# Designed miniproteins, single chains, continued (5): the designs that were tried, part 86

Each design is a single chain, and the fold is of that chain. pLDDT is the mean over its residues in the fold that is shown.

## One batch from the design tools (miniprotein)

Design m18975
Fold by ESMFold2-Fast:
Structure m18975 (fold): chain A 56 residues (1-56)
Amino acid sequence: SALSAEEVVELGRALAAEGASGDEIAGFIARLVATGRATSEDGQRAGRELKAEGLL
């Protein structure tokens, strides 16, 4: 099952809390899209939200 944009944002926030860099979080989102775990649209929406929060 595909992850929603909201679920991808929560995962990105969790990675940031554990000390992941913005580049690591961006790479994680790219991998979720590449492996079909998230749509390109939802990955882009999550990336924009995380960037707005200063995590990318």
Scores: mean pLDDT 89

Design m18976
Fold by ESMFold2-Fast:
Structure m18976 (fold): chain A 75 residues (1-75)
Amino acid sequence: AGKTKDEIAAEIEKAIPEGFTVESVENTDDQVVVKGTTTAGTPGTLVSNLRAIGYPEARVTIAGDGTFTVEVPLK
């Protein structure tokens, strides 16, 4: 069975490693967007965790000011 947006959001939040703080979760028609801040600056760890829970297509962006965005496509 397919996962709901709420289930996807919960799995992403659970997969967020230490050093990352989730600030907002936005559910759109075609993706789940998680935004926050990080002091770790290790996009590889976040990407690895997302792949491990079944979201290899997730896009992770970390800006130089420590903000991060995770985009998980739906459908």
Scores: mean pLDDT 75

Design m18977
Fold by ESMFold2-Fast:
Structure m18977 (fold): chain A 75 residues (1-75)
Amino acid sequence: AVVAERTVKAGEKITEIAEELAKEAGIDVTGKTPAEIAAEIKKAGYELQINGVVQTTLTAGTPAVEGDKVTLVKA
C-alpha cells in the first residue's frame, strides 16, 4: 500500500524527498547519506519508488526530474 507520496518540484533532489517520505513513515534519516536513507527505508519494510520503479539504493547522481512521482510503499 502507498503510505506517502511527493511530486518533484523544480530544483528538488530525490534525497530531500526520500528523507521527507521516510519521516512521514516514522523513520529517522536526518543527516544520513543517500545510500543510508535507502537502506533505512528497506530495513523498515518499505519500498521507495520513482514513477513506479523500485529504488534499492540512492546516490547523489539519482536524477530528479520536475513532475516525477516519488512514492513510499509498504511491501
Scores: mean pLDDT 78

Design m18978
Fold by ESMFold2-Fast:
Structure m18978 (fold): chain A 95 residues (1-95)
Amino acid sequence: SVDELQKLRDELLKKITEHARKLAEEMREKGVSDEDLEEFAKKYVELVNKTVEEFNKIIGDESLSDEEQKKRMEELFNKTIEEMDKIAEEIVKRS
């Protein structure tokens, strides 16, 4: 149902936010500057905004079954986490 898919979206977004918090903490521990953390935050916000739009497109796609929508949302979640990790790694390498 749309309600269940929206609840899944909200759960996945909370996990994304928690992962970003952990990455920022790890970056601070590695001596990343406040300027580089601000760059991470900016890129994170841009990525999350895109991910939210893509979640909403999946939820609104009436051609997909509930099972296919859930699978695509989980795949999008995993890709978002991988992209966040790559952004953090690139910033750490520059620092």
Scores: mean pLDDT 88

Design m18979
Fold by ESMFold2-Fast:
Structure m18979 (fold): chain A 65 residues (1-65)
Amino acid sequence: TVEVVVVFKDGADKAKIVEDIKAIGGYVVREFADANAAIAKVPADKIDEVAKIDGVEKVVERVWI
């Protein structure tokens, strides 16, 4: 699993997005209400599936260098 930042579209159904993430084998670690975003852990091969979820604006992998 890898850690990603999921950015939600304005007015997105966050509960549905969380359920869709769980359906692909991931889970939400933390949600940021003010940033309309969440930190999630997902299988590395499923990042593109997260990006396809309705209401997701973008997904950013958290890579610290």
Scores: mean pLDDT 77

Design m18980
Fold by ESMFold2-Fast:
Structure m18980 (fold): chain A 77 residues (1-77)
Amino acid sequence: AIQQLTDQAQQAYDQGDYEKALQLSLERLKVLGEQAGIGEEVTKLVNKALEAYKKGDYKSAQKYLEEAVKLVKEAMA
């Protein structure tokens, strides 16, 4: 599942579909968070990142994405 999401995100990025690439990358983070036992917290940050991105607030989107990645890395360490 995770490898498939990674491959699909890369394919979307290569095709110039950056919104789809972002959505697939965020879905991968949710799967990793669920496996690490922090799925609810990661899902909240992922949803905030996607909402900020859709509003054109790329700075906030990046902050929420960085927080989600940090939580997943810490939980999987």
Scores: mean pLDDT 76

Design m18981
Fold by ESMFold2-Fast:
Structure m18981 (fold): chain A 95 residues (1-95)
Amino acid sequence: MKKKIEELVQYAVDNLTPQDIRELVWMLDRAIERGLRTSFNSLRRAIDLLAEASKEPDPEKARELRGEAGALISEGPELDPEDLRYLRDLLLEYL
């Protein structure tokens, strides 16, 4: 589990701006507070959508992509809130 989380953190750092990482951290904090679970596939898709939003010249379309990313964070059984805290804490090291 931890190695897969570390690989996902590296993927996020390689593909996201510091602003996008702060957005991802905020989304993770919301999921943790609500006791939600997610999947590696959902998190990776959310990271890809945040990266796409950062490159999107239309601010309305960029907002839609960020909203879609936030919705995906809550889908799947693999990662519990403790796993999400570990992932968040690793992301914070890059800010």
Scores: mean pLDDT 83

Design m18982
Fold by ESMFold2-Fast:
Structure m18982 (fold): chain A 68 residues (1-68)
Amino acid sequence: MSRQEALEKWKEEGKKNPDEFSARLTQAIQGMQQALSLASPEDAQLLQQQIQQLQELLDYIKAVKAAE
């Protein structure tokens, strides 16, 4: 339920400002990838999970924008 509610909110925000939202997600992913190169093995696992989640959100917003 909470995940589906979050996706609906992201869909609405992405529809309003898709390029700005996508740019912010891309910057966050790049920052985490840079941190990953400097992170301990333990922190690297957490960062990889967060990067994956942000990439999923980015792909979702791009798909919604392309469909409209």
Scores: mean pLDDT 74

Design m18983
Fold by ESMFold2-Fast:
Structure m18983 (fold): chain A 97 residues (1-97)
Amino acid sequence: MEELKKAVEEAKKKATELGNRYVSEARQRLDELVAAGKTPGEILAEVSRILKELIDEMKKLIDEATPEQKKAIGEEGSRAAHEIVQLGDEAARRVAA
């Protein structure tokens, strides 16, 4: 029971760290595109690339996980993906203005 709880917490921590890394990368890359005066379409294309990389990495964690860990990893992946989409929307608005 305690071993299972620890394994879920460890998986959640790894997924959170991975998600936070991709969110930070998205912020940096999107800020660079905004500063370079890229189009909203180019910004959305970059968001799509970052999301694909995040999904591929989260899927790798899920493939190695127990059923209980899969849920925790999926929830953290969804959170990170949502944050990246919001950053992309904001960046696209900044270049459209």
Scores: mean pLDDT 84

Design m18984
Fold by ESMFold2-Fast:
Structure m18984 (fold): chain A 69 residues (1-69)
Amino acid sequence: SSMPLRDVIAQGPAEDQERSLELARRVFGPDAPELPIEEVLELAARRATDENAHLLVYAASLYVSAKRL
């Protein structure tokens, strides 16, 4: 029942949306935009040595904090 990554990205800056979706597909696979945000965060956390994964986790954390959800 959590938001898919695609919907989280869609709430952010328009200039970053396309790049974020492409990055998610490259790092986590083609289905990444459809995954629940919590699952993407867990995958990114397990890949702590991967800088791209850290960027996605950081962005998602900012959205959660901003929405207080």
Scores: mean pLDDT 68

Design m18985
Fold by ESMFold2-Fast:
Parts: sequence; C-alpha cells; structure tokens
Structure m18985 (fold): chain A 93 residues (1-93)
Amino acid sequence: DPLVEAILKELKYILGGDLYVKLDEEQKRKIAEAIANVAKGKLDVSEALKSIGDIEGEMTVHLTGILLDVARHASGITDPEEFLEALRKAGEP
C-alpha cells in the first residue's frame, strides 16, 4: 500500500524522535496502517486507536491528536504526497 509505506517512511517526523524511538517495528507498522485507514475512511479515530495495541498514555494522547488531524484535514486523500502535505499543514500554527 503506497500510502502506508509513505506514512511509515515519514513516521519519525510525524511522531517526533522521542516517541518514535519507544516503538518496535510491529507498533510502527500498526500506527502507519491505522493512519492510512482513517484517511481512507475505513476506520474512525476510536477504531484506529483500538487497532494499535500496547501503547502508553503519552503515546495514546499524541496519536489521538494526529488521527484527529487526519480525519479533519486529510480525509479522502489517498495520494501519498498530497496526504503528507495536508498532514503537515494541519500541524502548522
């Protein structure tokens, strides 16, 4: 899935380095898939969080914010470059 692979490649930037280094490879993949599925309208934010197991409270809060940004500002964008640009703009002040 080109969108999942693009999100996975940029995941350190999306999450920030401090949170990214706490994740194993399976958790990173689940997060990238959850983000992509919210963008595709396959999962809502609550369903996406449930698909990501074994994460701590600080990570859950940060992921909830990212998933809400995706749902509000990047929903229906399946092109990897357009998706990443929409997500970057959502995170800018």
Scores: mean pLDDT 79

Design m18986
Fold by ESMFold2-Fast:
Structure m18986 (fold): chain A 76 residues (1-76)
Amino acid sequence: MDLAQQVQEARDRILELMGTDTSTEKLLEAARQVIAEGVSPEAVIGALLEMAATTTDPKARRSFLEAASALARELL
């Protein structure tokens, strides 16, 4: 499967699972669930980085970057 397609799938699923809670803890829970569903760790990390780049909320941006960094250290 194309990595770009997996990144989009991961982003959509993370948004669904986190709802309105943009905390680092909730994002890590959502990201780990998406990985458990079969999406690659690289795609999930990529999705969090894209979400950080596109958000207008500085607090949400920090949480996306913190979650991406934590997963990269754990899984890569």
Scores: mean pLDDT 82

Design m18987
Fold by ESMFold2-Fast:
Parts: sequence; C-alpha cells; structure tokens
Structure m18987 (fold): chain A 64 residues (1-64)
Amino acid sequence: SELEKKIREALETLSEKEVEEFGLTVFKQKVSKKELIDLIVSSEELLEKLLELYPWLREKIEKL
C-alpha cells in the first residue's frame, strides 16, 4: 500500500543506535533494521510504540 511504502521509507532513516534502542526496549533483544521494519509494518501496535519513542517519525511519514 501507499502508506506501507511511506512507513518503510521513513524507518530506513533510523540510525543503527535508534534501531538497537527500540529492539532492546520492546523485544529485549537486538534486531536488525530490516527485521524492525518488517515487524512494524505488520503491527499497528508496534508502530505506535515506535512513534511514542521517536515522535518526529510521525511528521516524516505524513510529509512523504
């Protein structure tokens, strides 16, 4: 979908540090950026948790 493409594009801009921080906080383990993107796209709940930690991503998704 159009929204999925925008979400994937926005999440690609996350740093490795941000990816690791989110993975450890939510999953209690390190995840790759690719795994994180696939999980977020598949779960609205995980997307909302990510946006709570990185609220600037919401604006970035909306502006794409």
Scores: mean pLDDT 77

Design m18988
Fold by ESMFold2-Fast:
Structure m18988 (fold): chain A 65 residues (1-65)
Amino acid sequence: ADKKVLEEIYKLAKEGHLAQANGDIEKANEMGKKIQEIAKKYKVKDEDVADAVAKAAAEVDEEIA
């Protein structure tokens, strides 16, 4: 996948995870939909999407802790 596309997915995942942590479920769902749209548009592999999302979640958890 394009490195810039993966970076965008990572940023959206980070925003979504932060929103979920703050109780903003609507924003978290919006970020998730944007990730799915980008992944479909650019044919990103499920494995690459999962890796970017996992990395974002880990960094947010480290920032909050």
Scores: mean pLDDT 79

Design m18989
Fold by ESMFold2-Fast:
Structure m18989 (fold): chain A 73 residues (1-73)
Amino acid sequence: SLSDGADVLDRGRVDTDRLKTDLTNNTNNMVNLYSSDPNKAKKIQDEGNKKVSELTDSGRLLGSQADHLRGLS
């Protein structure tokens, strides 16, 4: 499973399912903004990618999970 190893170690600090939901909602907001404000949409995308990278760098999220979550962005 995508979240099993990291979630066991970081239970209560990183909720991978919540993160997936947040990134999906962020992507939907970005897509809706792309037509009206592309600069703001790009900023939201960059912030989402930074959040995923920070979690990966801290060892709280596996690289394969990060790649999957970036696919939602």
Scores: mean pLDDT 61

Design m18990
Fold by ESMFold2-Fast:
Structure m18990 (fold): chain A 59 residues (1-59)
Amino acid sequence: MLEAPGVRLLGEGEGPTVYKPPYVIVPVEVDGKTYLFEVLQGNGGIQRRGIDELVEKLR
């Protein structure tokens, strides 16, 4: 499974049924396909660097 600090790619059919801070689900489009990432909110926002690292691994 693909993950980086504070960021995890959710598998097909996986996802939290309830929003629970400090985690949020972020939809990310890579090459026309949408993936769901579970992201820990840091001070001031979402950890975008971890998302970018996982996106590069999906390309």
Scores: mean pLDDT 62

Design m18991
Fold by ESMFold2-Fast:
Structure m18991 (fold): chain A 97 residues (1-97)
Amino acid sequence: SSILASLSEEQQKRLEIAGAGHAAGLAAYRAGEAAGDGEAGARAGMLAAMRAIAEKAKELGLDEIAELAEKALEALEAGDWEKAEEYIAKIEELLKK
């Protein structure tokens, strides 16, 4: 049975956005682990995930998620981890609905 066949179009879009973020984040994190710098890998993973989420959300017309991902990127690049975590939490809530 295909799990995609039982999802609404909106649920499929949210799953695709989450999948893009996960794939990009995991690839960047693994590169950091291979270099022996897990903290730098975690930061790179987060940045890559937010960029992928912003791009995919824009393509799929989920502008609220795209805007939150762009704000999270700005906060991460500024070193404002608390603000970045707030935006990421809002993205996760929207993707779970």
Scores: mean pLDDT 78

Design m18992
Fold by ESMFold2-Fast:
Structure m18992 (fold): chain A 63 residues (1-63)
Amino acid sequence: SPVEQATQELRQALQESQDAARAGDWESMRRYTERAREAQQRLAQLVGEDRARQISQQINDQL
């Protein structure tokens, strides 16, 4: 589903952003953070801002 796809893209981008931050690669971290923001906006259009924030928080808790 579009929701599942957007959620997966958000999870991937957040994971990559944190991995880059741990490695001290701030340039890659900023690029992945931008991708995560884009995925979160798409998710918000599909499920609303409150639900998108809940999904984002759950993903961060798992990382």
Scores: mean pLDDT 86

Design m18993
Fold by ESMFold2-Fast:
Formats: sequence, structure tokens, C-alpha cells
Structure m18993 (fold): chain A 77 residues (1-77)
Amino acid sequence: SKLRPAADIIADYIEKIQGKPLSDKERALLTAAANAASGGRDVAENDGRLSVYLGKALDALRAAGIKLAKVEPDPLA
């Protein structure tokens, strides 16, 4: 299976949910937070850890005063 950087998967997911591209500043903050959480790893698009990395990325954006439309990972039930 093809692996992708966790930050890229998260960025694509947020852009799809919002229906608009992230700004350079938003993408940089997201990438830094996702890389800190994932150790910069490549992961599968269905990796359960992506929900944790997404949470950390959203926390970083909120701490910077950036509000996104409601973004939630699909529950891996």
C-alpha cells in the first residue's frame, strides 16, 4: 500500500471538509503540529493514528487563533 506523510493526509482532509485550500500560514502550522505528533512518519490513509495527529494539528491552529469549520475524523469503530 502507498504511504503518505501524515501532515499531507491531514491537510487534504481539512481542505476537503472546508471546501477551500489552506493558507500558507495555516498549512505551515498544521504541518509542524502533525510532524511533532507523528515524528514526521509516512502512514496509510486509513491509519487509526491519523485521528490523534489531526487533533494535535487542530489544537495548534486553535492556539494560533485560527477557527476552522467543524472538522472531525471518521470514527474508526
Scores: mean pLDDT 75

Design m18994
Fold by ESMFold2-Fast:
Structure m18994 (fold): chain A 81 residues (1-81)
Amino acid sequence: EEEEIKKLLEEYKENPDDPRLKPSARITSAEELAISFIVDAELNPDNELFRKAAEIAKEMFDIDPEKVKEAVELTRKELQQ
Protein backbone atom coordinates (compact mmCIF):
# COMPACT_ATOMS: atom_id res chain seq x y z
CA GLU A 1 0.00 0.00 0.00
CA GLU A 2 2.65 2.56 1.02
CA GLU A 3 4.86 1.20 -1.77
CA GLU A 4 2.11 1.86 -4.34
CA ILE A 5 1.66 5.38 -2.94
CA LYS A 6 5.35 6.15 -3.40
CA LYS A 7 5.43 4.56 -6.86
CA LEU A 8 2.53 6.68 -8.14
CA LEU A 9 4.04 9.91 -6.81
CA GLU A 10 7.44 8.97 -8.30
CA GLU A 11 5.75 8.33 -11.67
CA TYR A 12 4.28 11.85 -11.59
CA LYS A 13 7.73 13.22 -10.73
CA GLU A 14 9.29 11.35 -13.69
CA ASN A 15 6.81 12.94 -16.14
CA PRO A 16 7.07 16.68 -15.37
CA ASP A 17 6.14 17.46 -19.00
CA ASP A 18 2.77 15.76 -18.63
CA PRO A 19 0.27 18.60 -19.28
CA ARG A 20 -1.97 17.16 -16.53
CA LEU A 21 0.83 17.53 -13.98
CA LYS A 22 1.57 21.07 -15.22
CA PRO A 23 0.02 22.94 -12.33
CA SER A 24 -3.41 24.40 -12.67
CA ALA A 25 -2.70 25.13 -8.98
CA ARG A 26 0.33 27.13 -7.80
CA ILE A 27 2.13 24.30 -6.04
CA THR A 28 4.98 25.16 -3.67
CA SER A 29 5.01 22.08 -1.39
CA ALA A 30 4.26 18.34 -1.34
CA GLU A 31 1.12 19.07 0.70
CA GLU A 32 -0.16 21.49 -1.97
CA LEU A 33 0.60 18.89 -4.65
CA ALA A 34 -1.42 16.33 -2.68
CA ILE A 35 -4.31 18.80 -2.32
CA SER A 36 -4.13 19.41 -6.09
CA PHE A 37 -4.65 15.66 -6.73
CA ILE A 38 -7.72 15.66 -4.47
CA VAL A 39 -9.13 18.78 -6.18
CA ASP A 40 -8.65 17.18 -9.61
CA ALA A 41 -10.46 14.05 -8.41
CA GLU A 42 -13.39 16.09 -7.02
CA LEU A 43 -13.73 18.00 -10.32
CA ASN A 44 -13.26 14.83 -12.43
CA PRO A 45 -14.92 11.97 -10.47
CA ASP A 46 -14.98 9.66 -13.52
CA ASN A 47 -11.20 9.85 -13.98
CA GLU A 48 -9.73 6.75 -12.32
CA LEU A 49 -6.16 8.11 -12.29
CA PHE A 50 -7.18 11.27 -10.41
CA ARG A 51 -9.24 9.23 -7.93
CA LYS A 52 -6.31 6.89 -7.19
CA ALA A 53 -3.90 9.82 -6.81
CA ALA A 54 -6.34 11.55 -4.42
CA GLU A 55 -6.71 8.43 -2.24
CA ILE A 56 -2.93 8.01 -2.06
CA ALA A 57 -2.46 11.71 -1.27
CA LYS A 58 -5.01 11.53 1.57
CA GLU A 59 -3.29 8.47 3.07
CA MET A 60 0.25 9.84 2.72
CA PHE A 61 -0.22 13.47 3.79
CA ASP A 62 -3.14 13.41 6.30
CA ILE A 63 -4.73 16.45 4.66
CA ASP A 64 -7.28 18.67 6.42
CA PRO A 65 -10.70 18.32 4.68
CA GLU A 66 -11.31 22.05 5.21
CA LYS A 67 -8.25 22.91 3.08
CA VAL A 68 -9.48 20.55 0.35
CA LYS A 69 -12.94 22.17 0.31
CA GLU A 70 -11.38 25.65 0.07
CA ALA A 71 -9.05 24.57 -2.78
CA VAL A 72 -11.95 23.00 -4.73
CA GLU A 73 -14.02 26.19 -4.36
CA LEU A 74 -11.11 28.39 -5.48
CA THR A 75 -10.42 26.17 -8.51
CA ARG A 76 -14.10 26.25 -9.54
CA LYS A 77 -14.05 30.06 -9.40
CA GLU A 78 -10.87 30.18 -11.51
CA LEU A 79 -12.47 27.90 -14.14
CA GLN A 80 -15.44 30.32 -14.37
CA GLN A 81 -13.02 33.18 -15.14
Scores: mean pLDDT 64

Design m18995
Fold by ESMFold2-Fast:
Structure m18995 (fold): chain A 88 residues (1-88)
Amino acid sequence: KKEKAREELRELVEKKELSAEKLEELKKKYGLEDKEAVRMALEELLRAFAKKLGLSEEELEAMLRAREGEEVDEEVREKFEEIEKKLE
């Protein structure tokens, strides 16, 4: 059930169709809580963004962990700083 919600979120992000209304519809459809739905949407947005920047899956997971306040490797921290510089 939750896996299918994540798949639909991923498709919406890839098509650039993710919106607050679509997120609310998915929340209702799959019985997700607000925090859970927002977390999933942010994760898929980060994956799509990092894919465009050429980040690996491991770098993506470390970026997500860094936002949660967990330990990150120095290599991932440097990559994160590179991304911030490119966004300016």
Scores: mean pLDDT 66

Design m18996
Fold by ESMFold2-Fast:
Structure m18996 (fold): chain A 100 residues (1-100)
Amino acid sequence: MQEGLERVEELARELEEKYGETEHAELLRLAAEYQLLRLNKQDTSKAEEELEKVSKKIIEKEGISEEVIEEMEKTSSSRLSTLFYAAMLPVGKKLEEELK
């Protein structure tokens, strides 16, 4: 658990410092907090609300289409997961290159 959080923080810091992607860094940190709350069987309501709010803000700002979101929903078990992954699409390729 500790190592997973440290890796997420490293990626979030790289997004902020190297790419200037402060909103995507915030989204990544919120997603990590949400997963920790779920694993510990704690109330996730506030984390879910904040994660959805930030995801929607990024989706609107980046101009991610409704059609893309609907296609992603077909392979996702939740609306929250779909919104998170859609919001991360702009930085996904950059992160994949850095993880190789």
Scores: mean pLDDT 72

Design m18997
Fold by ESMFold2-Fast:
Structure m18997 (fold): chain A 62 residues (1-62)
Amino acid sequence: MAKEMTYEEFIEYKKKLLKDPNASGEEYFVVDGVEYVLDLKTGAISVREVWERQRAAEAAAA
């Protein structure tokens, strides 16, 4: 579920999500027209295009 926010709001919200023990999976964000994916188990942030590419590579390797 994509959330529209400023970059500063995104950073604060990301910190809260990563602190939650029940926060697992991915969160989608839209910041200045760019869609991001936050991986809650690793804390990694990726542009959605990059995340989709990584996912495709992992699927191909499996």
Scores: mean pLDDT 71

Design m18998
Fold by ESMFold2-Fast:
Structure m18998 (fold): chain A 94 residues (1-94)
Amino acid sequence: AAKEEKEKEQEKLREELEKLAEELEKELRSEGIDELSIKAGLKVFREAYIYLGLKPEEALKIGIETAKEIQELGINNPDEIEKFREEVIEKEEK
């Protein structure tokens, strides 16, 4: 049934997202990126992949770059991190 097909597609997407998220976290941790910056990068990656429909490699790159920029700028306030994340997605959207 179409409903069952959509559920299977969603499960596959979740598995692919988990694998890519693990790659992103592993790379960022290897470079000594902070947990808050990593979490922001993961959120940007998911939004770029799911919402903007970017290719996995492009979404992963944007997520990694966002996490690195947040740490380099010393942004450690959750509200400021969220604002920076929104600005990145808006910039990539158009």
Scores: mean pLDDT 77

Design m18999
Fold by ESMFold2-Fast:
Structure m18999 (fold): chain A 85 residues (1-85)
Amino acid sequence: MSPKQAAEAAAQAAGMMVENGDKKLVLEQLEELREYVENDNSLSKEVKEKILEHIDKAIEAVKKGDAEGAKEHLEKALYLYATAL
């Protein structure tokens, strides 16, 4: 499985878990997504930094109990990753 496919799957899983309130699982999935993005050498530096910024904001939102904010930032990260071809 490609790093991009793994990251997309992790992002989707994390989004669903945020909606369902499983914060511990969400944090684990967001950290895994962050590692996949960091290790994806097919991404430009600029795009990678933007994706990581949104992942970091999603992690912070989950820690604060802001499920909607976490989902919004996660969706932005996934969209940027999916369009970086």
Scores: mean pLDDT 73

Design m19000
Fold by ESMFold2-Fast:
Structure m19000 (fold): chain A 69 residues (1-69)
Amino acid sequence: SAAANEAKAEAIAEEAERRATLAVIQEDYDTAIAVLEEAKKELEKLGRPDLAARLERGIASVRELKAAA
């Protein structure tokens, strides 16, 4: 159903953001970027460009943290 697909997409975004945050705390920026990139591709497949854009902003933030490290 559309509602089940919506819930699945939200869960993918939230889980990727949680995993990326944990990786950033460990200064593992490459893992954080990889997790967000993988989830972004999955969200694009699910037709959720809004959530994909949200994760893209997350990737940009992690890249800035890596550059400043």
Scores: mean pLDDT 88

Design m19001
Fold by ESMFold2-Fast:
Structure m19001 (fold): chain A 60 residues (1-60)
Amino acid sequence: SAEERAGAALREAVRLVLAGASIDDPRVQALIEELARELGISVEDARSGVRAAVTHERQR
């Protein structure tokens, strides 16, 4: 489903950022674009979602 693909893209983007990748890393950017497409939201909103998820995982 679109939700399953969106969830997979979000988890992989968060994993890469927590492993030290920049939010501007091309791999992370591709996953943010995929997340935006699967959810039907803007790339900006998807990027904000990834940032929020990373912050939550870091407990900050």
Scores: mean pLDDT 87

Design m19002
Fold by ESMFold2-Fast:
Structure m19002 (fold): chain A 97 residues (1-97)
Amino acid sequence: SMEEIRREVIRGFRLLALLGELYLEIHLGENNPSVSLEEMKERMIEVLREMLSILTDEEAKALIEEFIAQLPSMSLEEMREALDELNKRLAEILKKQ
C-alpha cells in the first residue's frame, strides 16, 4: 500500500540520519584530541540502539547488534573501518525486498 511505502521511505531517511550521527562521532574523534573515546563509544551505542528500534530486517538488526558488541574493544581506526563496512552491508540489505 501507499502507506507502507511512505513508512519505509521515512524509515530509510531516519536510518541515513543515524548513520550520519555515527560518522559525525568518528569525525569529531579523529579531528579533536580532547574527545573522550569512551564517551564517544557511549554516544555511538545510543545511536546504534536507536537504529535497532526502527529496523525491521533481521539481517540488518544482527549487523547492528554485532557492531554494539564489538565497539567497546575497538580503536578509533577500527571503528571507522567497521562503520564503513556496516554502511556498505546495510545499503545492500536495505535494497532487497
Scores: mean pLDDT 85

Design m19003
Fold by ESMFold2-Fast:
Structure m19003 (fold): chain A 84 residues (1-84)
Amino acid sequence: SFTIVTATLAPEEHPLLVEAVPALAGVVTPDDRVTVAVVLDENGTPVATVIVVTSAAGETRVFQVPGSEVLKELAERHGTATAS
C-alpha cells in the first residue's frame, strides 16, 4: 500500500522546491500557494510527487514529477500523512 503526505509550503521553502524540480524555476513566486503531495511506497520511499501551484489570481498549475527525498522531508515536516 502507499502513503500520501500532503503539505502547503511556506515561501522560504520555494528555493528547495525549485532545486528538486527545476521546471518550476521562474514559475513560483512568494505570493503563490504551493501544495505538494508525495507518494511513499511500503518502505517509505518517495515514488511520485504532485505539485499544485495556485497564483494569487486563483490560476492553478499542476506538475507531476518523480519521487524526491528533498520533497518527502519537506512534506513530512509541514504536512499531513494519509494512508492509501
Scores: mean pLDDT 78

Design m19004
Fold by ESMFold2-Fast:
Structure m19004 (fold): chain A 79 residues (1-79)
Amino acid sequence: RVERLSVPARDAEGRPLTEEEDRRIYEKAKELVEKGVPPSEAGYAELDPPAGWRALGDVATVRENGRWYQSRAEFERRL
């Protein structure tokens, strides 16, 4: 069964990100990747979803507005 799950995206310290912080991290990582830094060194790995959130058969993990959504249907509903 797909359960409704949503948690905030977290930084390297495990602190929840605001939309502004999430955007800022993404833009910095993008600039570093464009300069030739591998994504793993650019900070993308720090924004991975929690291990327990790995995709199940009918569940997808997406990030929007500084939060992770475990279900595509849940994400669409919140837009």
Scores: mean pLDDT 51

Design m19005
Fold by ESMFold2-Fast:
Parts: C-alpha cells; sequence; structure tokens
Structure m19005 (fold): chain A 88 residues (1-88)
C-alpha cells in the first residue's frame, strides 16, 4: 500500500471516530462513514490517491459544517489541515 494511501486511511479512521461520537442521526453517521471508506477504497483500486484525497477533504469539510460541538470542530479542523498538507 502506498504511504499516502496509508496516511489517508488513518485520517479517515480519525474522522469516522468523530462521526460515531458526535453525529446523533445513525442514518447520517452510517452514510458519511460509508462515503469516506468508499473514497479510500476507490483510491486504492484506481491508484488515484490525489483524487481520493481531494474528495475526502471535501467530505470532511462538509462534515465540519454540520458539527456544532467546538471540541469536535477543532478535531475536524486538525484533520482538514493534515489533508491539505498532503495535497501541497
Amino acid sequence: MSERLKELEALVNEAVKILQEYIEDPIKAVGLTLRLIGLVEHGRLTGDIEGALREVLATVRDLRAQITDPAAQAQLDAIIARLEAMLA
């Protein structure tokens, strides 16, 4: 597995933990989890890691906009910053 894909998978796992803790709607939480995991698997299968990174970043930003808890927002902001750094 490429190093970048491994880092992306780790960041997605961090985002999924935040989803499971802070999203009360189980349908929304499951849908966002499956979307994030699907984006990582798409990158793995196609080799388009940069495309997967961009789509995960967009999805995490959308998630960040839906979260009202300041601690969860700070954790998501840290994940967003790390994803942006991987694209630099």
Scores: mean pLDDT 83

Design m19006
Fold by ESMFold2-Fast:
Structure m19006 (fold): chain A 65 residues (1-65)
Amino acid sequence: MGRERAERLAKAVETSLAAHGVSPEKAKAAGEETLKRLLELAPVADDAGLAREAVRVTNEALRSL
């Protein structure tokens, strides 16, 4: 289901940011924002589309460091 996929991708974003030295609070906030965006896309995006959005958010957050 799109929601479960979105939740897994959002958790992966949070985990990746934390692994790169982002604070737990900031990583959690980025994960929550990612989940919100992915849930909005889930009705119209395929699994590849959701994965691309999660990667984009992760790269954008890392670039901001």
Scores: mean pLDDT 76

Design m19007
Fold by ESMFold2-Fast:
Structure m19007 (fold): chain A 56 residues (1-56)
Amino acid sequence: SVEDLIARAQALLAQQDARAAELMKTLSDKEQQLLKEVNDGMHTMLNWVVRKEIER
């Protein structure tokens, strides 16, 4: 179901957050900024999808 897909995506994004935090230790300031922007964008997109499915 769509709810199962959203739950899976949320779990994967949480794993991605953990990996991003680990990578931050090895990246330059510029790379850290880029990774943060990409990660923030992914969270925004997932929240948008969740909101759209709730509206159904």
Scores: mean pLDDT 78

Design m19008
Fold by ESMFold2-Fast:
Structure m19008 (fold): chain A 86 residues (1-86)
Amino acid sequence: SALLEQGEALIKEGGRHFQEGLEAYKKGDYETALKHLEEAIRKYEEAIRKLEQLDPADRRARLLRQLALHEKEEAEKFKKEVEEKL
């Protein structure tokens, strides 16, 4: 399914931004870390939106939505920590 592939690609891109945010944070670049975490959250939200258009009985779509929701929650928690440094 095109929506499933789009969801997977968006989760991967969200993960890339999350990792870039972590790397910036380790270097003390909190503004860059914040920007990457905001992009990660946006990508995970778009992935969830795409995957929610699929049949509720689709097991793969449900697992990917759970993954995107979990990764989004982790990114939001880390974003809050970064904001406290600004």
Scores: mean pLDDT 90

Design m19009
Fold by ESMFold2-Fast:
Structure m19009 (fold): chain A 66 residues (1-66)
Amino acid sequence: MKDTPEALEYEKKAKTAPNLVESVVYRALAAAYHYKDLSLAPQLAEKWIEALDLDEETREKILAKL
């Protein structure tokens, strides 16, 4: 199955992200583009935030970029 160019680009950015905030943002965007529904990006980011047990300030920084 051929992924969208945007999903592939954000997957690359997530792998090379300089910090955790950028990595989670790019992972959420890649997944949202894969599902073709950008409104899912905050929900997908929340799942990664919970799985990684990130603090509230880091969560706010991630969601502010989405």
Scores: mean pLDDT 78

Design m19010
Fold by ESMFold2-Fast:
Structure m19010 (fold): chain A 73 residues (1-73)
Amino acid sequence: KKAELEKKIQELREQIAQLLEQAAADPANRASLLKQIADLLAEISELYKQLGDDKLAELAKKQAELARAQAAA
């Protein structure tokens, strides 16, 4: 159901916001937190594909790739 997918995306966005706050407060664990953020963004991308929103799915996928690259640096 579309509403359930939209709710899941919102919940994942809220988790990302919390992880970003943690990454700002804990630079020693920033790389692992960014990896978690990348995984959540990849999940959001798949949910947008299920909604038929290929543009938002591609944007979320690119954000996940950037977060993963930043975690590896």
Scores: mean pLDDT 84

